# Ledger of designs, part 64: designed miniproteins, single chains, continued (3)

Each design is a single chain, and the fold is of that chain. pLDDT is the mean over its residues in the fold that is shown.

## One batch from the design tools (miniprotein)

Design m10364
Fold by ESMFold2-Fast:
Structure m10364 (fold): chain A 86 residues (1-86)
Amino acid sequence: MKVILTLEGASPTLITGEALRAIGLGLDGLDVTVKIEGDTLTITIENADDAVVEEYKNLGRELERQGAEVSIKQEGDTLSIHARFP
């Protein structure tokens, strides 16, 4: 499954932590692209397994609980999670 995570207006700590986690998945053999543009982080993971998919869904739910505006959309084999911070 393909996972796309977008964090918009996120803290530097959250951006750094999630970028490092995604880089770790890439080093473990997943096809990972990480882009940082100002306060926006975009992570694309090709061929995510069910465990990785569930981890990112749980992240989206936790960020929503913490006050972010979160959209989780699944279209075919692509999961898109967009979190926007105030």
Scores: mean pLDDT 86

Design m10365
Fold by ESMFold2-Fast:
Structure m10365 (fold): chain A 66 residues (1-66)
Amino acid sequence: MKEALLEQGKALAEVLAAARAAAGAPVGVPAPKLNPELTDEQIDALALAAERAAASGDASLVVEEV
């Protein structure tokens, strides 16, 4: 079930991102009022940058310590 894998992967990514944000952001800081709604262009630019970095052999950033 491809959709199940995608959903689990997305859920894990969101949980990890939220955990990192919570660990880095003390409660004294208001819930990030910086709610960056990345536009399609910003997301596309980040994707292109990541692809270029991976193509240049920067695989260490995409390989998680497993």
Scores: mean pLDDT 51

Design m10366
Fold by ESMFold2-Fast:
Structure m10366 (fold): chain A 68 residues (1-68)
Amino acid sequence: SMITETVDKLDEMIEEAKKKGLEDAAKEIEKLKVQTAKDMSGAPTEEERQKIADKAIEEAKEIIKKAE
């Protein structure tokens, strides 16, 4: 499912942050992951779910970038 694929990508980014020693960034992305799964589950259309997923991935990238 799109939710599972998005959660898996965010989990990969959490592991990347942890490997870089960015513990606070990893925790922030963990919170983002939980919120994103909820938001996607509540979205009425596949298009809205995809927009939520794309935004979450970009936010996770920025979290890591700012923490570096």
Scores: mean pLDDT 86

Design m10367
Fold by ESMFold2-Fast:
Structure m10367 (fold): chain A 79 residues (1-79)
Amino acid sequence: MAEVEKLIEQAEELLKKAKEALKQGDAEKANYYARQASDLAQDARDLARKLGDDESVKKADELEREAKKIADEAEKLAK
């Protein structure tokens, strides 16, 4: 449980950094942080599934969707 919470918090922090980079027009940095956030969200979801923590699975899925949106926006900005 504590491990899942830490992974979610780390993913949230990286997603915040990705949004900040996107705001600054730094597409490379935004994409980098968004991908890292997605990876951590996947790790959190996998661990939460093992523990039967449906709430954390939902939270991790939301973070993955947000991270993918930011990554897509960053890739379009880099074009």
Scores: mean pLDDT 84

Design m10368
Fold by ESMFold2-Fast:
Structure m10368 (fold): chain A 79 residues (1-79)
Amino acid sequence: MENKEKAESLIKKGDEAEKAGNYQEAMRYYAGAFVYYLKSGDLEKAVEYAERMAQAAEKAGNTDLAEGFRDFAERLKAK
């Protein structure tokens, strides 16, 4: 399975988890998508899913983790 197709599969699962209120699970799926976009060199999508990981972590009550993911996204945007 190609990295982008794998990322898309994980995003669908993350979106389903988020709609169900399972923010911790959604964060894990978005984290997987983030890694696959990095491996494929799609930095714009990697930034997008790092930010979605941060939002899911924040909704799950993990403010420190959300801040870490936002910092990671900012570093990717700066390059």
Scores: mean pLDDT 81

Design m10369
Fold by ESMFold2-Fast:
Structure m10369 (fold): chain A 77 residues (1-77)
Amino acid sequence: MSREELLRGIGLALRAIGLLIEAERAIKEGKLEEAEKLLKEAEELVERVEELGLEEIAANLRKQIEELKKKIEEKKK
């Protein structure tokens, strides 16, 4: 992996983490539709992180996305 690819991947991962924090806030506020949109954006960034070879980071982020999706489903009833 080149240094440029590594830095790009880290940048994408940090953006995904930011979206996950915002999604968790939206879930707590009952804004489930907003949370779903934020998680979809995070999934797109995580896919790009995985394509850049940061598989462990991508796997960890996907686990967090799935946990937040479960919280949304529990609140929808």
Scores: mean pLDDT 84

Design m10370
Fold by ESMFold2-Fast:
Structure m10370 (fold): chain A 69 residues (1-69)
Amino acid sequence: MKEEVRKLLQEAFDHLREAMEALSKGDKEKAIEHAERAKTYAQKALDLMPSPAAERLLKAANQIIEVAK
C-alpha cells in the first residue's frame, strides 16, 4: 500500500511539473492535459490513503486547470 501511494504521488507530482512548464510556455492545452493527469493520480492516491500531500497535489492541479482555461 505505501509503495503504491508513493508511486501515485510521484506520478501526480511529475505531471504537475509538466503542466507548470507547459503553462509557462503558453501551451494551455498541454497544461490542462498534464494537470488533469496529475489530478487523476492524486485522486487515486487519496482514495488509497487520505493524506495532506495528495490533497495539496489535487488542489494544485485544479488551480492550473482553472488558470489555463
Scores: mean pLDDT 84

Design m10371
Fold by ESMFold2-Fast:
Order: C-alpha cells, then structure tokens, then sequence
Structure m10371 (fold): chain A 84 residues (1-84)
C-alpha cells in the first residue's frame, strides 16, 4: 500500500519507498507518477522518494489523515525538486 512507501521513506529507504510508491501509483493508473517514483528510488534520493510516496498515497484515495501527511511530504519534496 502507499502508506508502506511513506514508512520506508521515513526510515531513509529511498529504494523501498520508490518501489512501493510506484506499485501504488500503477494500481491507481498513474504511470507517470510510477515512473517518477522508480527514478527517485533508483537514484537513492530519499527526499524525492518521500515526495512520490506522499503523492501515491493521495492518488490511491487514502483517508483524510493519510492525505494530510502525504500533502506535507509532497510539498517538501516538490520544493526540493523544483528548487534551483
């Protein structure tokens, strides 16, 4: 589940977080998000992998609490990725 991806990211496991997030995104039909999650995990970028995990939990239709957590992680990761 997408929540598992968020837990892996919190533990500093970029590869595990990216893999779990990609699987969740694929089940939701979001191949673009799945590709981004795999790339972040493969690169060992914990921040990016955490952001993709958060996005995957939101896309998967998780509850309000999980979506709130996902939003915070996604904002931080997106800021890093968009940062110059």
Amino acid sequence: AAERAAEAAEAGDAEGAGRAAAEAAERAGDERLAARARAAGAAGDVGAAAAEAAAATAVAGADEETKARAGRGGRAGAAQAAGE
Scores: mean pLDDT 65

Design m10372
Fold by ESMFold2-Fast:
Structure m10372 (fold): chain A 79 residues (1-79)
Amino acid sequence: ELEERAAAGDVEAQVELARQLLKEGRYEEAREWADRALELDPRSVEAQVVRAGALDKLGRREEAAEALGRAQELYREQE
């Protein structure tokens, strides 16, 4: 059901699926689902955090740092 909801465009489900994939070590898939969530909701702090984690594990450290910086900016705006 989580995968079905994510495929249907549920941003929260896409972020949760990406988070679970990251925990499972499926870093490329985690990054792909985080990217999909950000296409629908560019202001998702959670999606940027998961994306940053996946990019870091994939060795894409510069992109990971940029994603983390974006998450920090968005989090500050939500306060």
Scores: mean pLDDT 84

Design m10373
Fold by ESMFold2-Fast:
Structure m10373 (fold): chain A 87 residues (1-87)
Amino acid sequence: IREALTRLLRAEFPDMPEEEIEALADEAAALLAERLAALPPEAAALYREALLLEIEARLAERAGDLERAARLREEARRLHAEAQRAA
């Protein structure tokens, strides 16, 4: 997840120093890990996968691939619903 967050931050903030991108990615990953640790393991895994798909959808949208972005968001929505059932 940290690697995906780093890719998103680089795409959203291309002029941001690498050190700041790394610090933000580390902070976001740590906060996410803490939040997911409060969930049952199966639900945590599904939420993590859904977030990765949301990040990929954002990157696809920024690249102009709106069809792929829409498909990735729909899959993320399904995983969120499944995570809710697993919790």
Scores: mean pLDDT 81

Design m10374
Fold by ESMFold2-Fast:
Formats: C-alpha cells, structure tokens, sequence
Structure m10374 (fold): chain A 75 residues (1-75)
C-alpha cells in the first residue's frame, strides 16, 4: 500500500515543474497537498522520522520559492 508515497512523489515533481514555469500558485497548491500526505504517512507510521524530516524540508523549500520568500531576507 504505497499509493500515497507514490502520489506524494508525483506532487513534489509537479510542484518543482510549476516553479520552473513560474506558476507559483499551482506550486503552492501542490506543495500543500504533498504536505498533507506526508503528515498522514508519518502519523500512521508508514514513513520513518528521517524520511518525514526530508519531505518536510523539501515541501517547505518549495512553498517558500512559490511565495517568493528568500531565506536570507528574514523579515
């Protein structure tokens, strides 16, 4: 039952493409959906803490890029 993990990877790849194309609204939506799936997988114990941390970092990075926020420009 790896369907959610497969969908998560697909969402992450689509979000990366959306950012590359300048479609930040779509990238944000896809990243949010991926985040929800990652949270569900971790809560159910279907992914390791290390895998979850890596996913959260990747998703957060995508969301920041979609919003146009630079880490070096912390408010």
Amino acid sequence: AEEKKKKLEELLEEAERAIDEGDYEKALELADEAGRLADELYEKGEISPEEYRKLVARITGLKLRAIGVEIDKEL
Scores: mean pLDDT 78

Design m10375
Fold by ESMFold2-Fast:
Structure m10375 (fold): chain A 64 residues (1-64)
Amino acid sequence: MKISVYDLILAAKKHGVDLAKVIEAIREAGLTPADEVTESEALEILQRAGVSKALAKAIIREAK
């Protein structure tokens, strides 16, 4: 299943994560808000932004 990068950012914001770090991780991955990512790619992005694996999984579930 693919997730919109835009929806991932919105879900991260709702969970109170540092959006500046999330946006930086997205940019480092060569992605824009118009792109789609797999769950494994979304997990990697959130973990690079300093989000715990458990919180990242919760954010990904909400972004679907």
Scores: mean pLDDT 83

Design m10376
Fold by ESMFold2-Fast:
Structure m10376 (fold): chain A 55 residues (1-55)
Amino acid sequence: SHMEELRRQAELARRREQIEKAKEIVKNDPSLDEKTKQAILEGLEIAERLLERRE
């Protein structure tokens, strides 16, 4: 169904936006050390790549 595909694409776009916002928050968080930031950002990059595979 074209409508189901549009809904799926909208959901993937929303999740991608949430990942981008999370990356920005992590980068600007002064309470996190650099190693912790790198680990969290690596996890977010993996999540983003998984979303790209579904697009």
Scores: mean pLDDT 80

Design m10377
Fold by ESMFold2-Fast:
Structure m10377 (fold): chain A 68 residues (1-68)
Amino acid sequence: MEKEKEERERIARAYAALKYGVNSEDAQKLVEELLKNGITEEQRKEIERALKEGDPFTQRRVRLGRAA
């Protein structure tokens, strides 16, 4: 249902922000690719590691990316 799409979008945005930042066209392209192909376990682990072990700047970037 719609909630599953919204959760996938949040995770895709978080990963794209981690790689390219929040306001990047490269980040937007990555979000589109992740929504087409799905999000891998490796990408989810990278987000979790960034939130738990990342620097404060990295953690903020991921949080901003997920639009929280």
Scores: mean pLDDT 74

Design m10378
Fold by ESMFold2-Fast:
Formats: sequence, structure tokens, C-alpha cells
Structure m10378 (fold): chain A 75 residues (1-75)
Amino acid sequence: SEAEELEARAREAERAGDLLRAAELYARAAVLYAAAGELERARELYLRAVRLAAEALGLDAEAAEAEARAVLAAS
């Protein structure tokens, strides 16, 4: 599936150290998993994308992930 292909590309980008590209690809995969009804997988990939983006930008990745998790729990 397209979601699986994006997730595989995200893992390759992450291994290469391209954290912003990995975050973008994980976020796209999360949207497609959500559209397919795989909500838990979508949440996991979204949280990973948030963490990687925060890390790439020199932000507190743990705080960014915790805030994103709180938003998802409130939804």
C-alpha cells in the first residue's frame, strides 16, 4: 500500500540521518493509515514524526511528543 511504501521510505530517511524528511514521510503515512481506519498505527507514526521534527529543529523532542500525545488523548 502507499502508506507502507511511505513508511519504508521514512525508515530509510531516518537511517540516513535526514530527520526532517523522515518526519514528513511518517506524517504522510500516518494520514493514509488513518484514512484506512488504522487509527492506532496512524497515531504511532504521527508521534514519531513529531519527535523527529523536534529533534531535527533542536527542540525538546520529549516535550513535543508529550504535547502531541496529550492532544490525541483529548480527541
Scores: mean pLDDT 86

Design m10379
Fold by ESMFold2-Fast:
Structure m10379 (fold): chain A 60 residues (1-60)
Amino acid sequence: MLTSTVEMSSREAAERFAKELNENDPEVKAEVEGNTLTITSTQSVEKHVGLTLRAIGEGL
């Protein structure tokens, strides 16, 4: 199980991205606290890093 935390540009961005992740992948759990997104997954390191980088891109 892998966990990463990303500071998003806004709470709304974090909530939208979390909803997308939770709807599209049963192996991913996305949680929001303020504008901070926490991604927990049972995926490979490569896939988890990809999700984290995408979240960072959305937060830029």
Scores: mean pLDDT 77

Design m10380
Fold by ESMFold2-Fast:
Structure m10380 (fold): chain A 76 residues (1-76)
Amino acid sequence: MIPTIAEILRRLGASEETIRLVLRERGLPSDAVIREVSRELGVEPRKLREALRLHLEALRTGDLSLLEEALRLLEE
């Protein structure tokens, strides 16, 4: 089963405050929210944005390979 965005962020060590900030926005987070999450997690903003896009696509299609690519980007 493909995890929710909240579950992925918790695994990466995001605070509940940061998770609430992300969930407050519908769809892909804004650039401002991406920068905030990027600062907390220590992940490049471009990589974080692409990983979240791939995760949303994985949720829509059920394609686990997109989830694997998203997690790979976040672990670099």
Scores: mean pLDDT 75

Design m10381
Fold by ESMFold2-Fast:
Structure m10381 (fold): chain A 99 residues (1-99)
Amino acid sequence: GREEVEELLKKAEELIEKARELIEEGRLEEALEALEEALALLQKALKFELSEEQKEQLKELLEKLLDAARLLLEKTTDKLLLNSTIGLILRAIGLLLEL
């Protein structure tokens, strides 16, 4: 229901903020894990019937996730982490196009 969507969006935002902190700390693999969990929550939210306000919130969170992923991409020198981050970005863009 509405409350379930609101909780999913709130948890996704907290994970995106945590990922930014982890990036600043140089904990890049943990940052990617946090962004992957955030994306999964946003994908789950999309399975519900969303209000226009909830769609706008989801869009804003996807944009914040993409901003964090860009920072991760700029900081990573590891090819495996780079490829995983690119994969995350492409999936997030795909969800944004479904809105």
Scores: mean pLDDT 89

Design m10382
Fold by ESMFold2-Fast:
Structure m10382 (fold): chain A 60 residues (1-60)
Amino acid sequence: SHLDRVIENLRKGLELAKKTKNLVIARNILKEAEEVLKYTNDPELKEILEEIKRLVEELE
């Protein structure tokens, strides 16, 4: 589904941001996850959002 591809892309972005310690990538995927969550109540997406938020806080 479209949501599955969005989640896969967010996971890949999160892995890249963690590996490279790149705050710009982390903030970009945070924004994308927050936008998608306006239109869905997916628990996996919510979990990814929390992981992204933790990474952004770690890198700031």
Scores: mean pLDDT 83

Design m10383
Fold by ESMFold2-Fast:
Structure m10383 (fold): chain A 86 residues (1-86)
Amino acid sequence: EAEELLKTLEELLKEAKEAIEKAEEILASHGVSEEKAKKAKEELEKAKEYLEKGVEAAKAGDVEKAKKYGKEALEQVAKAAKIVEE
């Protein structure tokens, strides 16, 4: 069970990292306004901070905190996407 939780956690953190990278590529190519791009980049920077905290928590064996931070990272990516679409 602990091994399954760690594997699920690694997948969540990998998904968060890939989502951030893809969002940055979209921002670079999408041709959004500078104002929207700046706000979206701020949310992506927050996502990166949450991802780093999630990785640190996972290394410390704190699965609950790592899950929380991984989800927060994905939420910040979603906020960046909404800013671009608005």
Scores: mean pLDDT 76

Design m10384
Fold by ESMFold2-Fast:
Structure m10384 (fold): chain A 61 residues (1-61)
Amino acid sequence: DEIVEEIAKLLVEEYGLPEEVARKIAEEIAKAAGSEEKAREGLEMLKQGYSPLKVLNKLKS
């Protein structure tokens, strides 16, 4: 998925996560979002400096 790859890339480049870990977190964010539109909201939150855990929790709520 394009959005999963974009989230994983951001997690590697901005948050310094290993590629495998970033990919798993990106997949979990996309699953929690349930749609590409909400997954893109998660990507924007990450760009704004929210932690991956905070983003995941907001999308699950």
Scores: mean pLDDT 82

Design m10385
Fold by ESMFold2-Fast:
Structure m10385 (fold): chain A 79 residues (1-79)
Amino acid sequence: ATEEALALIDRAVEAAENLIKYESGTKSKEDLLEMAERILGVAKNKALELGAPQEVVDEAYRRGLERLKELIDKLYKEK
């Protein structure tokens, strides 16, 4: 259950990374971050429904979102 829930979040992070790369240059940094938060938020809720502990899901969500934020920052970094 927990491993399946974490795999679900990992897949959502991967999907969000692909979407961010695809939309790079056509959407603002703020729009991409909002999309990433929405995608991961849905995955978080589904992971909780699968019976994974709240703290484990919250940590996976936090790590995934931070990774996506860093990707967006790198793509839109000045210089």
Scores: mean pLDDT 81

Design m10386
Fold by ESMFold2-Fast:
Structure m10386 (fold): chain A 82 residues (1-82)
Amino acid sequence: KKKELEEAIKFLEKAIKAVKAGDIESAKKYLYEAAVYATKAGLGEEAFKYASEALKALDAGDYEAAIKYLEEFKKYVEKALK
């Protein structure tokens, strides 16, 4: 539903901000919460795909790629909200 999509967007924004601040543990926590809300909203498989790519990039220390995947995930959720 709309509220779950709005929560997913808020957590993705927090995750992006955390990566930019070098707080990778908070970024991972916010990414998981965004994926949970996106799944509750019915986005399912695509949400897990974006989340897994972002997590893989964070674990590899590729923070530029992580931000790109988080931004793509956010764009996907925003498109579902419209």
Scores: mean pLDDT 84

Design m10387
Fold by ESMFold2-Fast:
Structure m10387 (fold): chain A 66 residues (1-66)
Amino acid sequence: MPTKEEVEAALPEVKAEIDRYLAEDPSLPLSNAAFRAARDLIEKRGYDPEVVGAAAMKALVEKLKE
């Protein structure tokens, strides 16, 4: 079970990967960018899928409110 601290620690990297995908393709839907960011962190960095999934959802909600 992911802790709140683990999710908060992953959040900056998830946001950076989302921003990287959006910089490469500005027409990409935010949800697709978040999915790709989460996939890359799981596959390339070996992050816990539950931690990264929670961080990606939090990043999506924050970006939609701003």
Scores: mean pLDDT 79

Design m10388
Fold by ESMFold2-Fast:
Formats: C-alpha cells, sequence, structure tokens
Structure m10388 (fold): chain A 84 residues (1-84)
C-alpha cells in the first residue's frame, strides 16, 4: 500500500539524515519522518491498555529517543481524554 511505501521511505530518510547530522535540510527531514512513523503507531495505540501504551513509549524511546517517547505519551493521552 501507499502507507507501507511511505514507511519504507521514512526509514530511508532517517538513515540518510543520521549520516548527515550537520545538514539543516536532513535534520528537518529526519524529524518529520520520525513524527510520521510515531503518528502511525499512535493510531494503533488508541484502543490499547495503559500497560501497552507504556511499553510502546519505551520502544519509541529506544528507537527514537526520550523526547519522542514523551511526545507519543502526550499525544495518546490527549486523544484518549477527548474520547471520554
Amino acid sequence: SEVEKQIAEDKKIIEEAEKNPDSREYTIKYVAAKLRLIGLEIERMLTASDEEIEAFAKEVEQKYGPEFAELARSRIKRIRERAK
């Protein structure tokens, strides 16, 4: 699907950006790609338990860093609060 293609492209952007840490253009692409990947996982977590959400946040921290883990936690919490 187009989503699967976009995921593959975003992973490639992340790899290329990590090789070019001093590039402003690659830094912007890197952040955008990470946010898109996290966003897709967040949608999947909307019906998850608090334990599953915490496990997901730890996985995001391992793959992308603590700032993105906190962003994921914050976004999931806000969306779930609106659904109540």
Scores: mean pLDDT 72

Design m10389
Fold by ESMFold2-Fast:
Structure m10389 (fold): chain A 109 residues (1-109)
Amino acid sequence: SSKVEEIIGVVRGMLQEIIAIIVETGREQNVPREKLLKLLKEVSNVAQDFIDKIKANPDMSAEEVEKLIEEMKEKIIKILEENNVPQDAIKKVEEVIEKMKEEIKKILE
């Protein structure tokens, strides 16, 4: 459905913003390239899993989509915390995910 394509676009935009936050924070903290690339891959995989679930169930209810967004948010935050990403950067990532959630809610209205 066209709504699925719109949701995927919003998720991809969110992922680009999260990647930018992680890369900039990693540069400021002189994080090793290999560790940074692994972190980016783990976060990207969580977002891709969400996209794959939306594609597999295009008629998913708004409530089910919101549950998947909360699951994705929890997984991303846990990855960032386990990799010792600073709390201020984690808060910026949370804000990006909340903005995405509001955009997806509007698509599903």
Scores: mean pLDDT 89

Design m10391
Fold by ESMFold2-Fast:
Structure m10391 (fold): chain A 100 residues (1-100)
Amino acid sequence: DEALKGGKIADEAAKKGTAEEAKKGAEAAAEGARKDGGRSGERAGRAGAAAAEAGDEAGAEGARGAGAAAYGTGEGNAAKEAGGAAAAIGAAFEGGAEEG
């Protein structure tokens, strides 16, 4: 499962403090969620939380992308968790309709 693999990468990167690797893990989980939907959305949300924990702009960016992917699969609760964790480092789940 691509989302599960991405989540593991993000979690391990967060433990090492490597924000760029955490971002890559979160992006992989987001891609898996966009392809599979459902449960993969929850996994993307958790990967986003791990990316936020890793810190830096890269971690925040990964958290935002993973949160958006989780929301797109109908996993609003997972997206809220990712957005909440990301808020601690300035990343937020927004949705494109309100960017203007």
Scores: mean pLDDT 66

Design m10392
Fold by ESMFold2-Fast:
Parts: sequence; C-alpha cells; structure tokens
Structure m10392 (fold): chain A 67 residues (1-67)
Amino acid sequence: SPEEARERVLQALDETVEKYGEVFPPDVVEAARKAALAYIDSTPPEELTPEDVRRVVAEAMRAALDA
C-alpha cells in the first residue's frame, strides 16, 4: 500500500541519518534529512524505494559538505 511504502522509506531514512550522525556534524546531517523528506513528500508512493532515499541522503550529504 502507499502507506507501507512511505513507512519503509521513512525507516530507511532514519537508519541512514543515524549512521551519518555518528560521523558527520549535526547541521550537515539535518540538511540531508530535510532534502530526503522533501524528496519523499514530492515522489509518488509507487516510486518510493529505500535505495533511492539512501541515494538522496548520500547526494545531499555530499552537497552540504562541498558547500
């Protein structure tokens, strides 16, 4: 269901952000979390995957660090 897809990607987001939070500054991690939440909110549920959410977090982390 759409609700189950959203729950799965939110869990993947939380796990990924927790992992990065062990190593990177809180402000950088929070910027990446916000970018991933915006992606989840703007993407149709049928296109939401944990792999894409992890990719968005990684890309946002890189962008924030390169800023």
Scores: mean pLDDT 81

Design m10393
Fold by ESMFold2-Fast:
Structure m10393 (fold): chain A 93 residues (1-93)
Amino acid sequence: RIQYLQNLAKKYGLNFSKEQLEELAKASEGLNNRVIEFAFYLVKKYQLSFSEFLEILNGLKAVSVKDKSKLADLETRLSSATSAEEVLELAKK
């Protein structure tokens, strides 16, 4: 998991400490790799902070444990968002 997250951080030009990568691994537990990569994409696109990244992951995880269709819905809404504020509001639902 940590190695996968390191590879994604490198791919998206994001720098995280070992401790931050461990925290991301915990926050992303139970999410599939596609959803995790989508979250990295949003962080890069909207210049989100590490704490905002954790909020996005927690929001995706909360939805994923209920229903795959709700997760797909949230991903679609996040893809249609035009600002960092919209992304964070959708994740905090």
Scores: mean pLDDT 76

Design m10394
Fold by ESMFold2-Fast:
Parts: sequence; structure tokens; C-alpha cells
Structure m10394 (fold): chain A 70 residues (1-70)
Amino acid sequence: SKEAEELIEEGEKLFKEGMKAYKEGDYEKAIELFEEAIRKYREAAKLGSLEAAENEALARMALNIVKLEM
């Protein structure tokens, strides 16, 4: 659906920003951005997107890695 596609695009942008923050050592910002990406992917997954469900899992793994660095 268009709604799921838009949510995935929003999540991808947030995830990329989170990865940049992580690489720069801004762990607090990375956590915020990954949590926002997870929320977007979760909403898209509720609309039936398997891609969004997979992206949500990946973003959760990234979030856990950042928390271990703190």
C-alpha cells in the first residue's frame, strides 16, 4: 500500500541518520533515530509489509548494538 511505502521510506531515512550518528560517536542521537525508525517500520508492518517487518528487526539489532557501546 502507499501508506506502508511512505512509512518504509521515512524509516529508511531515520535509519540512515541513526547510522551516521553512530559512526560519529553520537550514541544518544543514534538511539533516538533508531527508535523512530523502528516505530515507522512497525506501523508499515501492521499494514502487511514483510519488508517493513524485516527492516524493524534490523533496526532493533542496531539499537541493541549502540546500547552495548554506552
Scores: mean pLDDT 88

Design m10395
Fold by ESMFold2-Fast:
Structure m10395 (fold): chain A 96 residues (1-96)
Amino acid sequence: MEEELKKQLEGLEKAADLVTKAIDYIRQGKRDEAIRLLEEALKVLKEANADPSTIGAVENALRGVREAKTDEEAIIHASLALIAVAVGKTNIENKL
């Protein structure tokens, strides 16, 4: 179908993988590694021209993970980003 939608889908799939790995690193107490993965996910989404709402959700999650006082709070923020990316992916798949 449209090359732009395929590029967005590939970016969303890569971002979902990166956010999932970030959540795993937070569970291991490796928050700095998780932050790097969330920064990479944000870059991937911007390069793929993902929806501004999806990009904003990941930006908010990155800030939340950085500011979180506990790993549990950081996991909640990262999980919200994963949900936003999954919703974005489904919306693109429904257009293909």
Scores: mean pLDDT 85

Design m10396
Fold by ESMFold2-Fast:
Order: sequence, then C-alpha cells, then structure tokens
Structure m10396 (fold): chain A 87 residues (1-87)
Amino acid sequence: MEEAVELAREMGKKATEAAKKASDSLAQTVKGLSQTMIRAVERGDVRAAEVAGDALTTELLTDPSMQETAEEVRKVTREVAERLRAA
C-alpha cells in the first residue's frame, strides 16, 4: 500500500511539471486528477485509481507534446493497480 501511494505521488508530481511546459491550465487539471488518484490509492480503491489514471492519460493526450508523459502515466497506473491487487 505505501509503495503504491509513493508511486502515485511521484508520477503526479512529474506529470504536473511536464504539463506546466505545455500550459498552466493543463498543469492544473493534471494536478487535480493526480490528487484524485492518490486519494483512491490511499483508500485501496483499485477501480477509482484506474479511472483517475485513465482520465489523466486522456487529458495529457489533448496535447501532442504530452504523448510520452501520457504513456508514463499509463504504465504507472497499471503498476499501482497491480500492487493494490497484490496487497
């Protein structure tokens, strides 16, 4: 559980920093969705964490420069979900 929370926090921080380079509004949306995902992970809610991670990926994909960051978010979302299911 604690490892999954830390992964979600670190991913959210990196995604928000990357999004700031594209636009302030995207960075704010990414930060909010990241916090939603972190809360879901803290509760052990696998489905809510996956839904938030998918929403993050979708928002990032609205900007073509964010494709690499979106793929990173997708990978971390899968790893977090797998860790929560294993716990």
Scores: mean pLDDT 84

Design m10397
Fold by ESMFold2-Fast:
Structure m10397 (fold): chain A 106 residues (1-106)
Amino acid sequence: MEALRAALEALRARVDAARDAGDDTGLAAIAGLLIGALEDAGATALAAELAREMNAALNAGDLDGLAEVAHRAADALAALLPPEEATRLLREIIDAFDAFRAALAA
């Protein structure tokens, strides 16, 4: 549980930093990765709902809404999967997001 909490806090910190920076591309990327992970975990109805909310927030320029979608998706992954699997997936998503952000900065 402590490792899962740490991974979830690290993900939330990245989401909040992207929101505060006005990084709609970064927020969409992290939300998309989390929604994809929910779909892969079999949470297809929730993933579809969050994808619709993400698209609505993107179309509105609503960074708070994008951050909320990402937070909800991360919380759902943490609740649906065994703690060790959720921790691994959240860390993989963080690594993928960090790599994406590094590529954009280059």
Scores: mean pLDDT 85

Design m10398
Fold by ESMFold2-Fast:
Structure m10398 (fold): chain A 93 residues (1-93)
Amino acid sequence: EKKKREEEREKTLRLVAVSLRFIGDLIDIELDYINGKITKEEFKKRAEEVYQKAVKEINELLKDDPELQKRFIESLKETVENILKYVEEKLKK
């Protein structure tokens, strides 16, 4: 009883932490691009690396819940696509 509640809480906190780190990493990459430190191609490459890292962590955390796992992965993918679109529209030369 107590162990199940503690395990669910830990899982939730780890999912929140993964999501926040993922968003933070994407923001840092966008800032590097805005400041001219990386090219658009390097930005896309780093965004993909950050996405794949988050997917790996979500797969491990949600291995017993494939439906929730799929929903989280799709949410992360949509976030990457929205940031890429924002960069293309706001920061186009």
Scores: mean pLDDT 79

Design m10399
Fold by ESMFold2-Fast:
Structure m10399 (fold): chain A 62 residues (1-62)
Amino acid sequence: VKLGLVEENGEIHLTPEATRALLKTVRDLMDGGDPEAHRKRLLEELGLSEEAVDNILLGVKA
């Protein structure tokens, strides 16, 4: 298990720690951070799929 990602019935659930890390990353992106560095961190530290990371980054732009 990478950083508390749990898959139940095809849905991904985050631990409080992973949720906090994700919120910080989203905030940093909104403040003009490097999207490629944040993408790499989400893939490696949170263990998210490329599809999940793409969906998160699209949400930040909306």
Scores: mean pLDDT 62

